# Designed miniproteins, single chains, continued (2): the designs that were tried, part 47

Each design is a single chain, and the fold is of that chain. pLDDT is the mean over its residues in the fold that is shown.

## One batch from the design tools (miniprotein)

Design m5617
Fold by ESMFold2-Fast:
Structure m5617 (fold): chain A 84 residues (1-84)
Amino acid sequence: MLEEIREKLIEALKEVGLSEEEAENVVNASGLHENVDEKYIDELVELIKKKADAKSLTAVPGVTHGQATVILIALKEGEKREKE
């Protein structure tokens, strides 16, 4: 259960430019896979893939402003690497 949620989040972060190790670190640091109900994970994954803003991310039940900030920092780092 937790592993399936974690893998979905890792794959979404990889699609936006993060390495697997970076995506794993973001998911572990944010605790998203532990705090967000499974039924909202697919919505959160789609928002990550679309590089949504903090307001959209925090609209997902269980996502805090702190967790949204961690995701946005990671997305910004991934975007920098796509330009190299």
Scores: mean pLDDT 74

Design m5618
Fold by ESMFold2-Fast:
Structure m5618 (fold): chain A 69 residues (1-69)
Amino acid sequence: DQRLQLQRQRDVRSRQLDDDRRRGGDLAYDLTRRRVSDDQGRRSRDRVIQAYDQLRDHTDNRLQQLINQ
């Protein structure tokens, strides 16, 4: 079942992106907080999180196109 396989791939990728999103955000926060400020650390974290959210949206749209065809 091709659709079932694509759905499983989406689920695995979603979990990986969630983990990377949290770790990347936390790392960006820690690095910026230590060198600049807590506020800038939070902004760096938000930017990393937004980048992962955009990547997720693009990936989901691509997979949805494949499922629809």
Scores: mean pLDDT 77

Design m5619
Fold by ESMFold2-Fast:
Structure m5619 (fold): chain A 87 residues (1-87)
Amino acid sequence: GAEEAAEGAREGAVAGGRAGSPPTVGDAAAGAAEGATRAGGLEAGGGAARGALWGGSGVPGDGTAPADAAATEAAARGAEEGAREGA
């Protein structure tokens, strides 16, 4: 459901934000999309990726912003909102 997609998006965003070198908001968005898609399908995944990019960078589609701890948390919150809307 939408809540499961949101949880997957949050976990994916945090994992993605830690995997890059240097970590970027785009890495968090990719992780969020994977987690949300697993739980809620492709629409949830698309919403999660968009939400993560907007939350972490403040600019639609800007995946190149650095993912420090605060940006990763903001991306995770945006991913949760986007996953719920997409599911």
Scores: mean pLDDT 73

Design m5620
Fold by ESMFold2-Fast:
Structure m5620 (fold): chain A 69 residues (1-69)
Amino acid sequence: MEKVKKLAELNRIILELSAELGLTPEQRREVLDFAEELVKTKPLDEAISEVRKRARELARQQQAEMAAA
């Protein structure tokens, strides 16, 4: 029950961040997989902070890759 609620909240946040940062479906899945691991070891508030940080790192990497390619 609690894990499902945490993942639902994190998925909502990931969708918002994906729209804001322009994440690809693959990057969104990577962040969701990361969130699933976080909820095993961290409380929801820390998981949210880590997810936001990871999403922004992926967006930065995407911009760098597109500029370098």
Scores: mean pLDDT 77

Design m5621
Fold by ESMFold2-Fast:
Structure m5621 (fold): chain A 101 residues (1-101)
Amino acid sequence: FDVSKAHLYPAGLVLLEMMNLITLNKPDTGKIIVEIFSRVDKKHIIAAIRAMAPAEIRDDLVAAVENAKSPAEAAANLVKVLHEHGYLDEEHAKKLLEQIS
């Protein structure tokens, strides 16, 4: 996955790669997620969330991305929703938010 070409990938693959990066908790993950949101139209990410996300978090994830005013806000909102629904522990969420800032 080449993050500089994120806009050329199918949105479902982009969403899967974002989730994979978040799960791996690498030092640059937050910055990569911001770059993905800066390159990929959030409308396509929202469509992928609607198609692929679990029903219990789907509407919250859609709202988080849709209401974001910047790529960094979309990334931060995504992390916050994943944390609120128990997909990320507090330590992991804080680390990602620090990288996004």
Scores: mean pLDDT 83

Design m5622
Fold by ESMFold2-Fast:
Structure m5622 (fold): chain A 69 residues (1-69)
Amino acid sequence: PVTQADVDAFREYLERLKEEVRKRIEEIERLLKEGKISEQEAQLEIGILEGVLAIVEGVLRLLERKLKQ
């Protein structure tokens, strides 16, 4: 069972991680538009970061469900 303190601490950690991942994706998109990285490099890095974002969002949804139940 998840405690309220565990939920609060984990939620804050995951929200910060989500924000950092989003900022990194924006940086990669900027570098691609400026021609400083290849399209293949950008696609690979963004794909990995989108995967991380999906996992983080999944965990946040699980925490929300456990808190309500």
Scores: mean pLDDT 80

Design m5623
Fold by ESMFold2-Fast:
Structure m5623 (fold): chain A 74 residues (1-74)
Amino acid sequence: SEMERLVEETERELRRLGAQPDPDTARIDALTLESIRRILELGEREGRPEEGERYAARVLDEHQRVLDGIARRR
């Protein structure tokens, strides 16, 4: 689905940004927020808001894992 593709692309990009030597956490946060908004909009348009919420939760979970990884390396 379009939502699943967006989630997978977002997860990959968050991991890429988080793996940089001096990761830009503001950019990581901005990407996370933008992707969540798009996912929730897609869920509403497709009549599948519950699935959109589940995918948004996956993006938030990956965001937290990335930030935790950054904190552990500093």
Scores: mean pLDDT 88

Design m5624
Fold by ESMFold2-Fast:
Structure m5624 (fold): chain A 64 residues (1-64)
Amino acid sequence: MKMITDPISGHQMSVEEYKEIVKKNNGKIVDPKSGEEFDSLEAALEAQAERALEEQERLRELLE
């Protein structure tokens, strides 16, 4: 099971909870800070994973 982070609150939730949020938003996920729209749950999850990796790389660069 994949866990995803809500970009607004930073709260982690399950894929099932995210699907319910998508339904309430007419099947679209919008990042309020970037204004980026995702027309699928998988696309949103992939974008969140990329952000997590970038943060991790940043920390590793500092620590080495």
Scores: mean pLDDT 62

Design m5625
Fold by ESMFold2-Fast:
Structure m5625 (fold): chain A 80 residues (1-80)
Amino acid sequence: SSKEKELEKVLDEWVDLMRRIGVDEDTIESVRGQVLRYIKQGDLEAAVSVLVGSAKVLSREHPEIKDELDKLIKRAEEIR
C-alpha cells in the first residue's frame, strides 16, 4: 500500500541518519529488520511503534539530531 511505502521511506531516512551519526550497523539492522517484518505482516501500527520508540531513545542519546528525529517521528506517527 502507499502507507507501507511511505513508512519504508521514513525508515530509509532514519537508517541514513543513524549511519551519518555513527550508530553501529548491528543496531541499525536490528531496528530495520523489526520494522520491515511488521510491514510484511501488514501490522503498520507495530511497525510505526518500533520505529518511533527507537527514534525517541536515540533522540535522548543524540540531542544534536533531535530536530531531524522529531520530523521523522511525526511523519511515522501520521501513518496508520
Scores: mean pLDDT 86

Design m5626
Fold by ESMFold2-Fast:
Structure m5626 (fold): chain A 79 residues (1-79)
Amino acid sequence: SPEERARELEKKAEQAEKNGDYETAAVYYMGAGVAYLRSEPPDLERAADFFEKAADYAKKAGNEEVAQYFRSLAERLRA
């Protein structure tokens, strides 16, 4: 299910974070958000939450433009 996929990806993101691999953590959190967008119906609020986490870790990785993109996406999903 999309929910199981999202939990798997979140667990991988948490492991990457513990290893200091913030870029990989951002990618896995992005993947979790995409998994919720692919549910039927799409879970926009949970997707937005995970895109905000992706933005936070992209910023920690030094990717400010990518972080701003994901924050904007999360805001649009909650609008």
Scores: mean pLDDT 87

Design m5627
Fold by ESMFold2-Fast:
Structure m5627 (fold): chain A 82 residues (1-82)
Amino acid sequence: SLLEEYDRVLEEAVAAFKSLSEEAQQQVQNTLLPQIRQQAEEAYQQASKLPPEQQEPALIQAALELGRRLLAELRAVAAKEK
């Protein structure tokens, strides 16, 4: 289900973040998380322009896509740590 997929992505993102050094965690908080937040705000603004019946599906899709992006970016940061 969509909820099960979202929960899995979120759990993997948390695990990936916790696997980072404290320095990398701070970099993620100062750079990546603000970018993800900005994209979430942009998705909300775009969804608000849709008919009401299309807003919730658009936001759910955006949340899943942003979650997947966050996970991928966290894994990329982890791969660069040596």
Scores: mean pLDDT 82

Design m5628
Fold by ESMFold2-Fast:
Structure m5628 (fold): chain A 63 residues (1-63)
Amino acid sequence: MKEKAKEIVKELLAEDPTITTDELAEKVAKELGVSKETAEELVDEALGELPPEVLRAMQAARD
């Protein structure tokens, strides 16, 4: 499940680096059929494993 969630997060960020973590959790929950609570944990772990450049792009687009 963690690997699948990480792939989904990477795909969504590649398509739209401005996507919020809340939107990521919602999409992961829907695609994996898990609760939003579980999806939020999976998204947080996936973001922690992503390159800093991706996280900075998300932050720059919002801030």
Scores: mean pLDDT 74

Design m5629
Fold by ESMFold2-Fast:
Structure m5629 (fold): chain A 71 residues (1-71)
Amino acid sequence: RPRELLEKALEAAKQGKVDEAIDYLAEAHRVSDSPLVTFALMLAILAKKYNRPDEAVELLIKHLERALEEM
């Protein structure tokens, strides 16, 4: 279920492991194709490319926490 992958992605993001979070979100996107997962994956990719990774990671964490509350 995508919820388990989102929980793992959130833990990875909180630990600053952006690449690991991207891997979990990519797998969740493959399994469910949920818009919540798609947006989280885009935020994770942006975090990796953006010159302000702290801000992008914070947005990713906030989105994942909210997505898990909705599920």
Scores: mean pLDDT 74

Design m5630
Fold by ESMFold2-Fast:
Structure m5630 (fold): chain A 94 residues (1-94)
Amino acid sequence: SKELEELRRRIRELEEKIERTEDPVERLRLEEEGAELVEKGNLLLLEKAYEKGEITEEQYEEYLKKLKEEKEEVEKYFEEKRKKLGVSREEVKK
């Protein structure tokens, strides 16, 4: 999938930037962006599996629920990181 290849490319570029970034706020911004791209990729993979008949409707709903729970955990993780750095969500977002 061209869309999945593009997402993987963007994630790789972000990983390279994170390794080179010394500023903790900028690093957190890149990490949050990367998490959003990973979430989008997981949703696309799940949708593709369902469209191809590789999983049932019941399995699709189950995986969607799991992805939603994982998103909530990731949001909590970044909220805690922002609090430790003394920055707001708006300050991290660009």
Scores: mean pLDDT 85

Design m5631
Fold by ESMFold2-Fast:
Structure m5631 (fold): chain A 96 residues (1-96)
Amino acid sequence: SEADKLLEKGKELFEEGKLEEAIELYEEALKLYLKEGNLEGIGKTLNNLGKVYFEQGKLEEAKKLYEEALKIYELLGNEEGIEEVKKNLEEIEKKE
């Protein structure tokens, strides 16, 4: 889907350190996944947005995004997604 392409490109930009550009593409992907009702895509995009905000030092914003991603993954029973988000939340806790 178009949303999947935006999510993938956002990940590439994040890996390149282009944090603001990654956020823009992730926000576009999120809008499309929301329109599609794609809960898996919503959860993945929220988790990836959280990672970008964490790298920017925006810990409160990252935490909120991770908590929303966790709710989605718990609703879906996605154990791998739950584990990843919990590890990301633990990284925030270590800095608080």
Scores: mean pLDDT 89

Design m5632
Fold by ESMFold2-Fast:
Parts: C-alpha cells; structure tokens; sequence
Structure m5632 (fold): chain A 62 residues (1-62)
C-alpha cells in the first residue's frame, strides 16, 4: 500500500542518516545519499510528499 511505501521510505531515510553518521560523512554527502533514497521511491510515493520530505531534510542538514 502507499502507507507501507511511505513507512518504508521513512525507515530507509533514518537508516541512511545513521549509516552516514557512522561513516563520518559530511552533511553534503549525507544529503546526496538521502536524495538518492528519495529518488528510488519516485514511482511509489507522491512527488509532492517526496519534495516536502526533501525540503525538511535540507533545512536540518544545511
């Protein structure tokens, strides 16, 4: 379902942040990885929701 896809995306973003921090990546490198994760959900999650999530992440990391 769409809700399952949204929950999977949320967990993937949380895991990507944790992995990036564990690897000592910069905020810019972390952002690049998060953009890739969001892009991978482009066909299963509405674009407006993906854009909203990306904007929130950018505000917190930049």
Amino acid sequence: SMMDAINELHRALEQTIADSQAQGLSPEETLARLREVIESFRDVVPQDLLDSMLRQIERHLA
Scores: mean pLDDT 83

Design m5633
Fold by ESMFold2-Fast:
Structure m5633 (fold): chain A 92 residues (1-92)
Amino acid sequence: SALEEAKEIAREIAELGLRLEEAIRAGNEEEAARLEREAAELQERLESLPLSEEERAFAAAEGMAVLLAKTEGEEAAKKRLEEAKKRAKEHF
């Protein structure tokens, strides 16, 4: 489904964002440029998907879970993702 594709793309964009931050910190301009381009292409694909506002919120929550996993661990990220999905459903 478009929603499942969006969730996968959002997770990939988040992973690329983390790698981009590391490349910039290391001064690796070539790697940073490559990662930025890959993330931009995925973002274009995500924006082209026929999703409702609620579905876009669910996809965004998946990307947020990837970022939180790096800082707070996998279990905390999963719990926050579930809570974010519940809140999105209540608002839409």
Scores: mean pLDDT 78

Design m5634
Fold by ESMFold2-Fast:
Structure m5634 (fold): chain A 94 residues (1-94)
Amino acid sequence: MVSRDQLDADVQDAMDLMMISVAELTTLDDVQALAQQILSMPREQALAQLDQQISYYDRVRAAVERRYSGDRRDALLAKIDAQTAILQAARASL
């Protein structure tokens, strides 16, 4: 393998910043509305959609951990964890 990590870093940074910006604009009410819409689906479809959404939020969380530190990181992680908890509670209800 050749060291390409430094060449791919700029692409990862751009993706990380985009995902974090979307998460900052997303409200808990938006996530609750999404969870309610998913729970109105047949159980198999609801489980698949919730798993996809939870996976996306896990990726956003990892991006915050890579890009931020201190109070900014803690605030963003708390918001993401609260949003993920809504989706996980919905999944557990199925």
Scores: mean pLDDT 79

Design m5635
Fold by ESMFold2-Fast:
Structure m5635 (fold): chain A 103 residues (1-103)
Amino acid sequence: SSAELLAQNLELLAEAAKQDVASALETVARVLESANQLPDDDQLLVLDLAAGLLREIAKELGLEPVVIPNDASPRERQEAVVKEAHKIAEALGLPAPKVTLPK
């Protein structure tokens, strides 16, 4: 039936979206590691963009986003982004991305 075909197509789309999220989480992990080499202003910009991306993914999954205070340090922002990535990975049954945070 047309309903069965639609259900199959939705299942394939959901799996593709899950793989896209896995790729996004790995990209965020690499970006966080690379951000250590950037000037402070550029590092904060990259962290804000990463946090925004993960927040939208979390929202679409019905997860409560990790709150980042307006006065958060770069380190606190990095830790919040890692926490959000792990939360998304757990919700989707994906492996948690490995990230080494700067000192």
Scores: mean pLDDT 76

Design m5636
Fold by ESMFold2-Fast:
Structure m5636 (fold): chain A 82 residues (1-82)
Amino acid sequence: KVVLEATSSDGRTVTKVYDEDTLISLALRDILDELGVTGETLSATIDGKPLDPDLQLKDLPDGSVIVIEFSNGTVTITVKRA
């Protein structure tokens, strides 16, 4: 299992658990829907590099940080092995 801990710049938080074979794009959509983010996505990075949406969660190192920038704020997601 992989735990994603997400925090928005306005102070909202969501923690969700996924299977390792879950697509990162699917997990991110689920988390952003839970956070209620409404802004346009400007960029998505993992550990400071462009995020490949076709990656599975198992491809991400433990402790990786995903940052998604929106027109109205930022969401930071920490990847943890469970």
Scores: mean pLDDT 82

Design m5637
Fold by ESMFold2-Fast:
Structure m5637 (fold): chain A 91 residues (1-91)
Amino acid sequence: MFEEMTTSPELTPEQRAALEAAARAVEEAARAGAPDEELLALMDALIDTMEAAGVSDVDVAMLRMIRGIGIATGRVREAALEAARLARRVL
């Protein structure tokens, strides 16, 4: 069925664990008040992990857009939290 095929990607246990860990790292750092440079590095790691796992190109593109907007607006922490939220949605 179409719904079943699109509701959960074919992630290995290792890929799911890596994505969850990357999303949690971003959320934890953002809540701890990490500097923008660290948040951007964690967002890059999250994007890279999602690409490696074969997650939807649309979701990967959205993460890149959120990262870029965070830099452009000076709201990197808010962008990091939104990126982590999107990653959790695709898990």
Scores: mean pLDDT 79

Design m5638
Fold by ESMFold2-Fast:
Structure m5638 (fold): chain A 61 residues (1-61)
Amino acid sequence: GDVDGDGKIDEEELEYLKKAAKGEIPLTEGADLNKDGKVDEEEFRIFAREAYGTLEIPEFL
């Protein structure tokens, strides 16, 4: 997920990851950030690291 020019996370990517983790939509390559064939807490950790430079999932994720 890309960070907006104002430093905000991409809300569309976040919503996509939430839906994929719930199994509401099919897993796509874009949602499988660590390429292990699943979407779970690890995908959110990778997203947080790439978007915020943190090793932990932010509370708002």
Scores: mean pLDDT 54

Design m5639
Fold by ESMFold2-Fast:
Structure m5639 (fold): chain A 88 residues (1-88)
Amino acid sequence: SEEEADIARGRELNKKLLEKLKELAAKMDEEELKELAELLKKAIEEGREAIENADKLFSPELTPELKELLQALLEAYEKALKYIEEKL
């Protein structure tokens, strides 16, 4: 289905984003890693709030699919944050 294809595409993009973020983080110094960690923490917080307010941000008919994509993005950010914090 179109919805399944969009979710699969979103998950693949999030996976590629995570790998590129790890590659970038490997080249960063401690101050750059701390700044990136703070940005990821903020993105995770705002993303969780967006999931809780999905009905206000997305059309009701698209809410389940968009919520699942946003949840996958949050999981990628949380994995990236954990990876960075392990380097600090």
Scores: mean pLDDT 73

Design m5640
Fold by ESMFold2-Fast:
Structure m5640 (fold): chain A 103 residues (1-103)
Amino acid sequence: TLVTPSPLLQALLRTLGVTADELSIGELSNALNERLRRLVDSVDPDASSGDAVRDVLLELDPVTQALYQSLTGSTATTVTVAELQQTFALLVQKEGLGPLISS
């Protein structure tokens, strides 16, 4: 199933170099995971399994902050990697109807 991104999600995807009116659930999931990986790499490129990478604080750009607020109700300008990852997972589940992503 193709997803038609909201204007806010389109703005976020544009920062990732994705310009599409519609994309697959897999493409959305991959784009969000790539964004998270790039943010982690910019802060701690040596982070590995078992590291405190989940507790690393990330400063949110205005588009990501607006998306975070829309999904969580939080007005935070700085979030942990774990919090951002959970927010992206919620976005993918909301857009992909859960079962299609969890397969």
Scores: mean pLDDT 64

Design m5641
Fold by ESMFold2-Fast:
Structure m5641 (fold): chain A 60 residues (1-60)
Amino acid sequence: FVRRAAIEAANRMRQAGESLEDIFRRLTATSSEEVAQLAVDAVREAGDAPLTREQVERAA
């Protein structure tokens, strides 16, 4: 699991209504804690709005 893929997955899970806690737990099952934290932080900073493709690219 690479950073960009993790951010994309977190963004999709957040848009589906999953909590940041659930997203973090799911990502840590398939990637490192560092990658999971980066992805969660990116979607948290965007708030409830979905991340754009450009924002995902910048965060990775």
Scores: mean pLDDT 74

Design m5642
Fold by ESMFold2-Fast:
Structure m5642 (fold): chain A 98 residues (1-98)
Amino acid sequence: MERAERAAEEAREGGLAAAEGGLAGDAAALAGGALRAIGGALEAGLAAREGEEGRRGAERAAELAEEAAREAEARGAEAGARAARGAAEGGRKALEAA
């Protein structure tokens, strides 16, 4: 898998895992999911600096993180929604800087 595609997938999966952990009261799952989402967003930001393909990957990562935030909000997982939204915002700022 391409680095940018993997980063996008990681950001989404991390956001959803954080949301599920928050709903279940599982602090370890919440923290683990949040770290994965942040890691995916950072990797997507780095990929954006590699050129046009990296920029598209970062855009996709931000889109998927935003989708995860909406899903978390719909489930009432406020902490997970904040983590996913933070990842989306970070990805967008990295894209703007690239």
Scores: mean pLDDT 63

Design m5643
Fold by ESMFold2-Fast:
Parts: sequence; structure tokens; C-alpha cells
Structure m5643 (fold): chain A 70 residues (1-70)
Amino acid sequence: AAAAEAAARAEAQARLDAVEQRGRELLRTAEKVAKSQKLVDEKVGRELYQAVTDHVRAEVDAARAELAAL
């Protein structure tokens, strides 16, 4: 029982770590695109960056909730 609970928590933590890592990479890419006026208008760049930020926050929050439920 305790070993299974520890394994489930470790797996959930690894998933959270992976989601946070992916989120950081997505935010870095979105920031580069948003700052590049050659690719997007400044307003579109801000909206894109905000959308990516909201998406990453939702994914991290979901992964944290899964870990907290264990």
C-alpha cells in the first residue's frame, strides 16, 4: 500500500515536472514569436503570448491538482 502510494506520487510528480518543462519551452517560443514584428503584429503577438500563458497555466494547474488528489 505505502509503496504503491509512493510510486503513484512519484509518477504524478514526474508528470508535473514534464508539464512545467514543456510549458517553459512553449513560453520561450511564444515570447520570441511575440517579439518578432516580422512574424506577427504587436497586438497579435501579445494575444498569442497571453493564450500560450493561459494554456500552460491550465496544464500545470491540472497536473498539480492530480498530484494533490493523491
Scores: mean pLDDT 80

Design m5644
Fold by ESMFold2-Fast:
Structure m5644 (fold): chain A 68 residues (1-68)
Amino acid sequence: SHHQEHVQKAIDFLKTFDPSKTVTELLADRSLENRPALGAILKEFEVPKELYDKPVSEVVDWLEKTYG
């Protein structure tokens, strides 16, 4: 679903992470219990793999541009 509320929930969730960490670093961090939810959001919104080596803040910007 690309409705505004669903996009905003995904953005709000991503903003709970350290904005300087890359997606790859967050997915590898075993101390983060919400990693499965992060992975699910990346898959659901078809986030480009090129953004995985970028800070999570760039994923937020991409979601706002693509689905907002």
Scores: mean pLDDT 82

Design m5645
Fold by ESMFold2-Fast:
Structure m5645 (fold): chain A 99 residues (1-99)
Amino acid sequence: SKQEEIRELALKAHETARKILKEKYPDASEEVIEYVADLASQKVRELAEQGKKLTDEEIRKIAEEIADYGKANPDELEKLYREQREQERATILALHAAA
């Protein structure tokens, strides 16, 4: 299904971002690695949902861009991650209320 394809692309972005961070920024904390990986995964998911076909190279570029941005803007990275977690929490609560 399209949802399964999007999930696989998102997982690939998550794994790619973790590898890039560990290679390029070996002193990065696990928390920072998680923030970057989750943001890269979400970005790839959004692009795939918009009908964009993403190659492995494009996924790598997205992951590297987010990693480089996060290294330059650590406070903004944490803020973006927290906003994403709150949005996911709100969705779960809405689904729970509807059930």
Scores: mean pLDDT 78

Design m5646
Fold by ESMFold2-Fast:
Structure m5646 (fold): chain A 63 residues (1-63)
Amino acid sequence: SMPTMTQQEIDDMKKKSLSSAKNNAKDREASTGDSSASQSSLDKAESKINAITNSMMDRLNSM
């Protein structure tokens, strides 16, 4: 059988990706002082991460 990611593995990947995105946004805000640009970047990253992880969960639930 092909290795399939578990729900826990998908959740862990999502948490790591979101944590990384938040850290990058915080570092950018600290460097530039532009909270609006930092927030916009974070919102886009969270949207993409959610889309990818939701797609992976849909595939897992369809198996």
Scores: mean pLDDT 78

Design m5647
Fold by ESMFold2-Fast:
Structure m5647 (fold): chain A 81 residues (1-81)
Amino acid sequence: SEALEALEEARERVRASGAGRGVLDMTLEALDSVEALVRQGRYEEAIAVLEKMAAILASWGHDELAAIFRELARRLREIAE
């Protein structure tokens, strides 16, 4: 699945970000939730989770992680069309 490939690429980028363990664990858990929604065909909800988490991460100064989540949301939106 193109969506699951995009999600795994996002996971790899998160792991490579150098963020602290607590932020990494939270971010990877959010991606696990997104995967569950994608596997259920619930793309709008998956995109909403990514956009909300990106806003939170940006507000905490984690701009790289926020950008990863926004890029994944963009890719999922294109796949869902």
Scores: mean pLDDT 88

Design m5648
Fold by ESMFold2-Fast:
Structure m5648 (fold): chain A 87 residues (1-87)
Amino acid sequence: LDEVNLRVLEHELAELLATLSPEQQAAVLAALETFVDDEEAGVAALEALAATLSPEQREKLLRLVEALKKLSKEQKRRLVEALRARL
């Protein structure tokens, strides 16, 4: 995944987060932080959160999680830091 694709993914995640409550945003960000260090635990947390969202938000989050799995640990960390800076 190149830098342009990483920026697109950041934008799509930021758009999704903007549709969530502050509590849901905090939960997604915590799950993404887990995902940086432990992909399996992070994916499980994100999938559990997706089940609590609207069908449209759920589909978008799960699609973005598949893209996130393709990132290196450093790219995942950069993305989470950028998202936290926006909120």
Scores: mean pLDDT 82

Design m5649
Fold by ESMFold2-Fast:
Structure m5649 (fold): chain A 91 residues (1-91)
Amino acid sequence: HMTLPEMIAEYIEKVKEKIENFDKLSEEEKAQLVRDLYDLIVGFQLVEKEEDLTKSLFTLLAARKYGFEYIQELVKKAKELIEKNKDLLTK
């Protein structure tokens, strides 16, 4: 039985690893990562605007473990990756 913060920690670690190794990913893995990062960004925006606290819970718990600044930098990197790979969102 993994606690929710531990599950979030593992998820963030995997996302970071995939972002750092993006150029080594298959086209399918790149498309999936861009979609997953888009969902993460939407969740982060909802946290800041208090519009969906349930979806934002993962982002809040991740920020508690890694610090808010770390999560903001991860979201920034995700936004940059999405902007460079917008075509993958429609596949």
Scores: mean pLDDT 65

Design m5650
Fold by ESMFold2-Fast:
Structure m5650 (fold): chain A 75 residues (1-75)
Amino acid sequence: MSPQQQRQQAQADYQQTLAQVQQVIQQDPERGERILRSSQHAYQAALQGNASGSPDQRQYTGYRAGTLAGRHLLS
């Protein structure tokens, strides 16, 4: 995946996570904040073209999975 495609994917994943985490924050602010913090770090790394660890779709999918788990516990 090119850096441009990676940034586009990261942006989409980040926006999706923000929408989902809003609901989690209403139930458990601490858990929501942890998910948001992790997603923000990944998003920033993708924007900078992080060569260390080479972020890919699997890494960003992890944030979505974490957010879904939080929503499931707190829905």
Scores: mean pLDDT 59

Design m5651
Fold by ESMFold2-Fast:
Structure m5651 (fold): chain A 60 residues (1-60)
Amino acid sequence: ASGPEVKRAQEILRAMGFYDGPIDGVLDEAARAALRRFQAAAGLEVDGELTPATRAALGL
């Protein structure tokens, strides 16, 4: 994922309460953990990646 897309995902995950780390555009372990929590809650495959399905669910 590109930096702008990761920043957008971090902003959305923070707004939803899944992520409390920095909005830096880096898909580190904290950001991946937040994605996994979101994916589990949304009924998606839990891989911690910005897949097309995950991006669509986030509204990206």
Scores: mean pLDDT 81

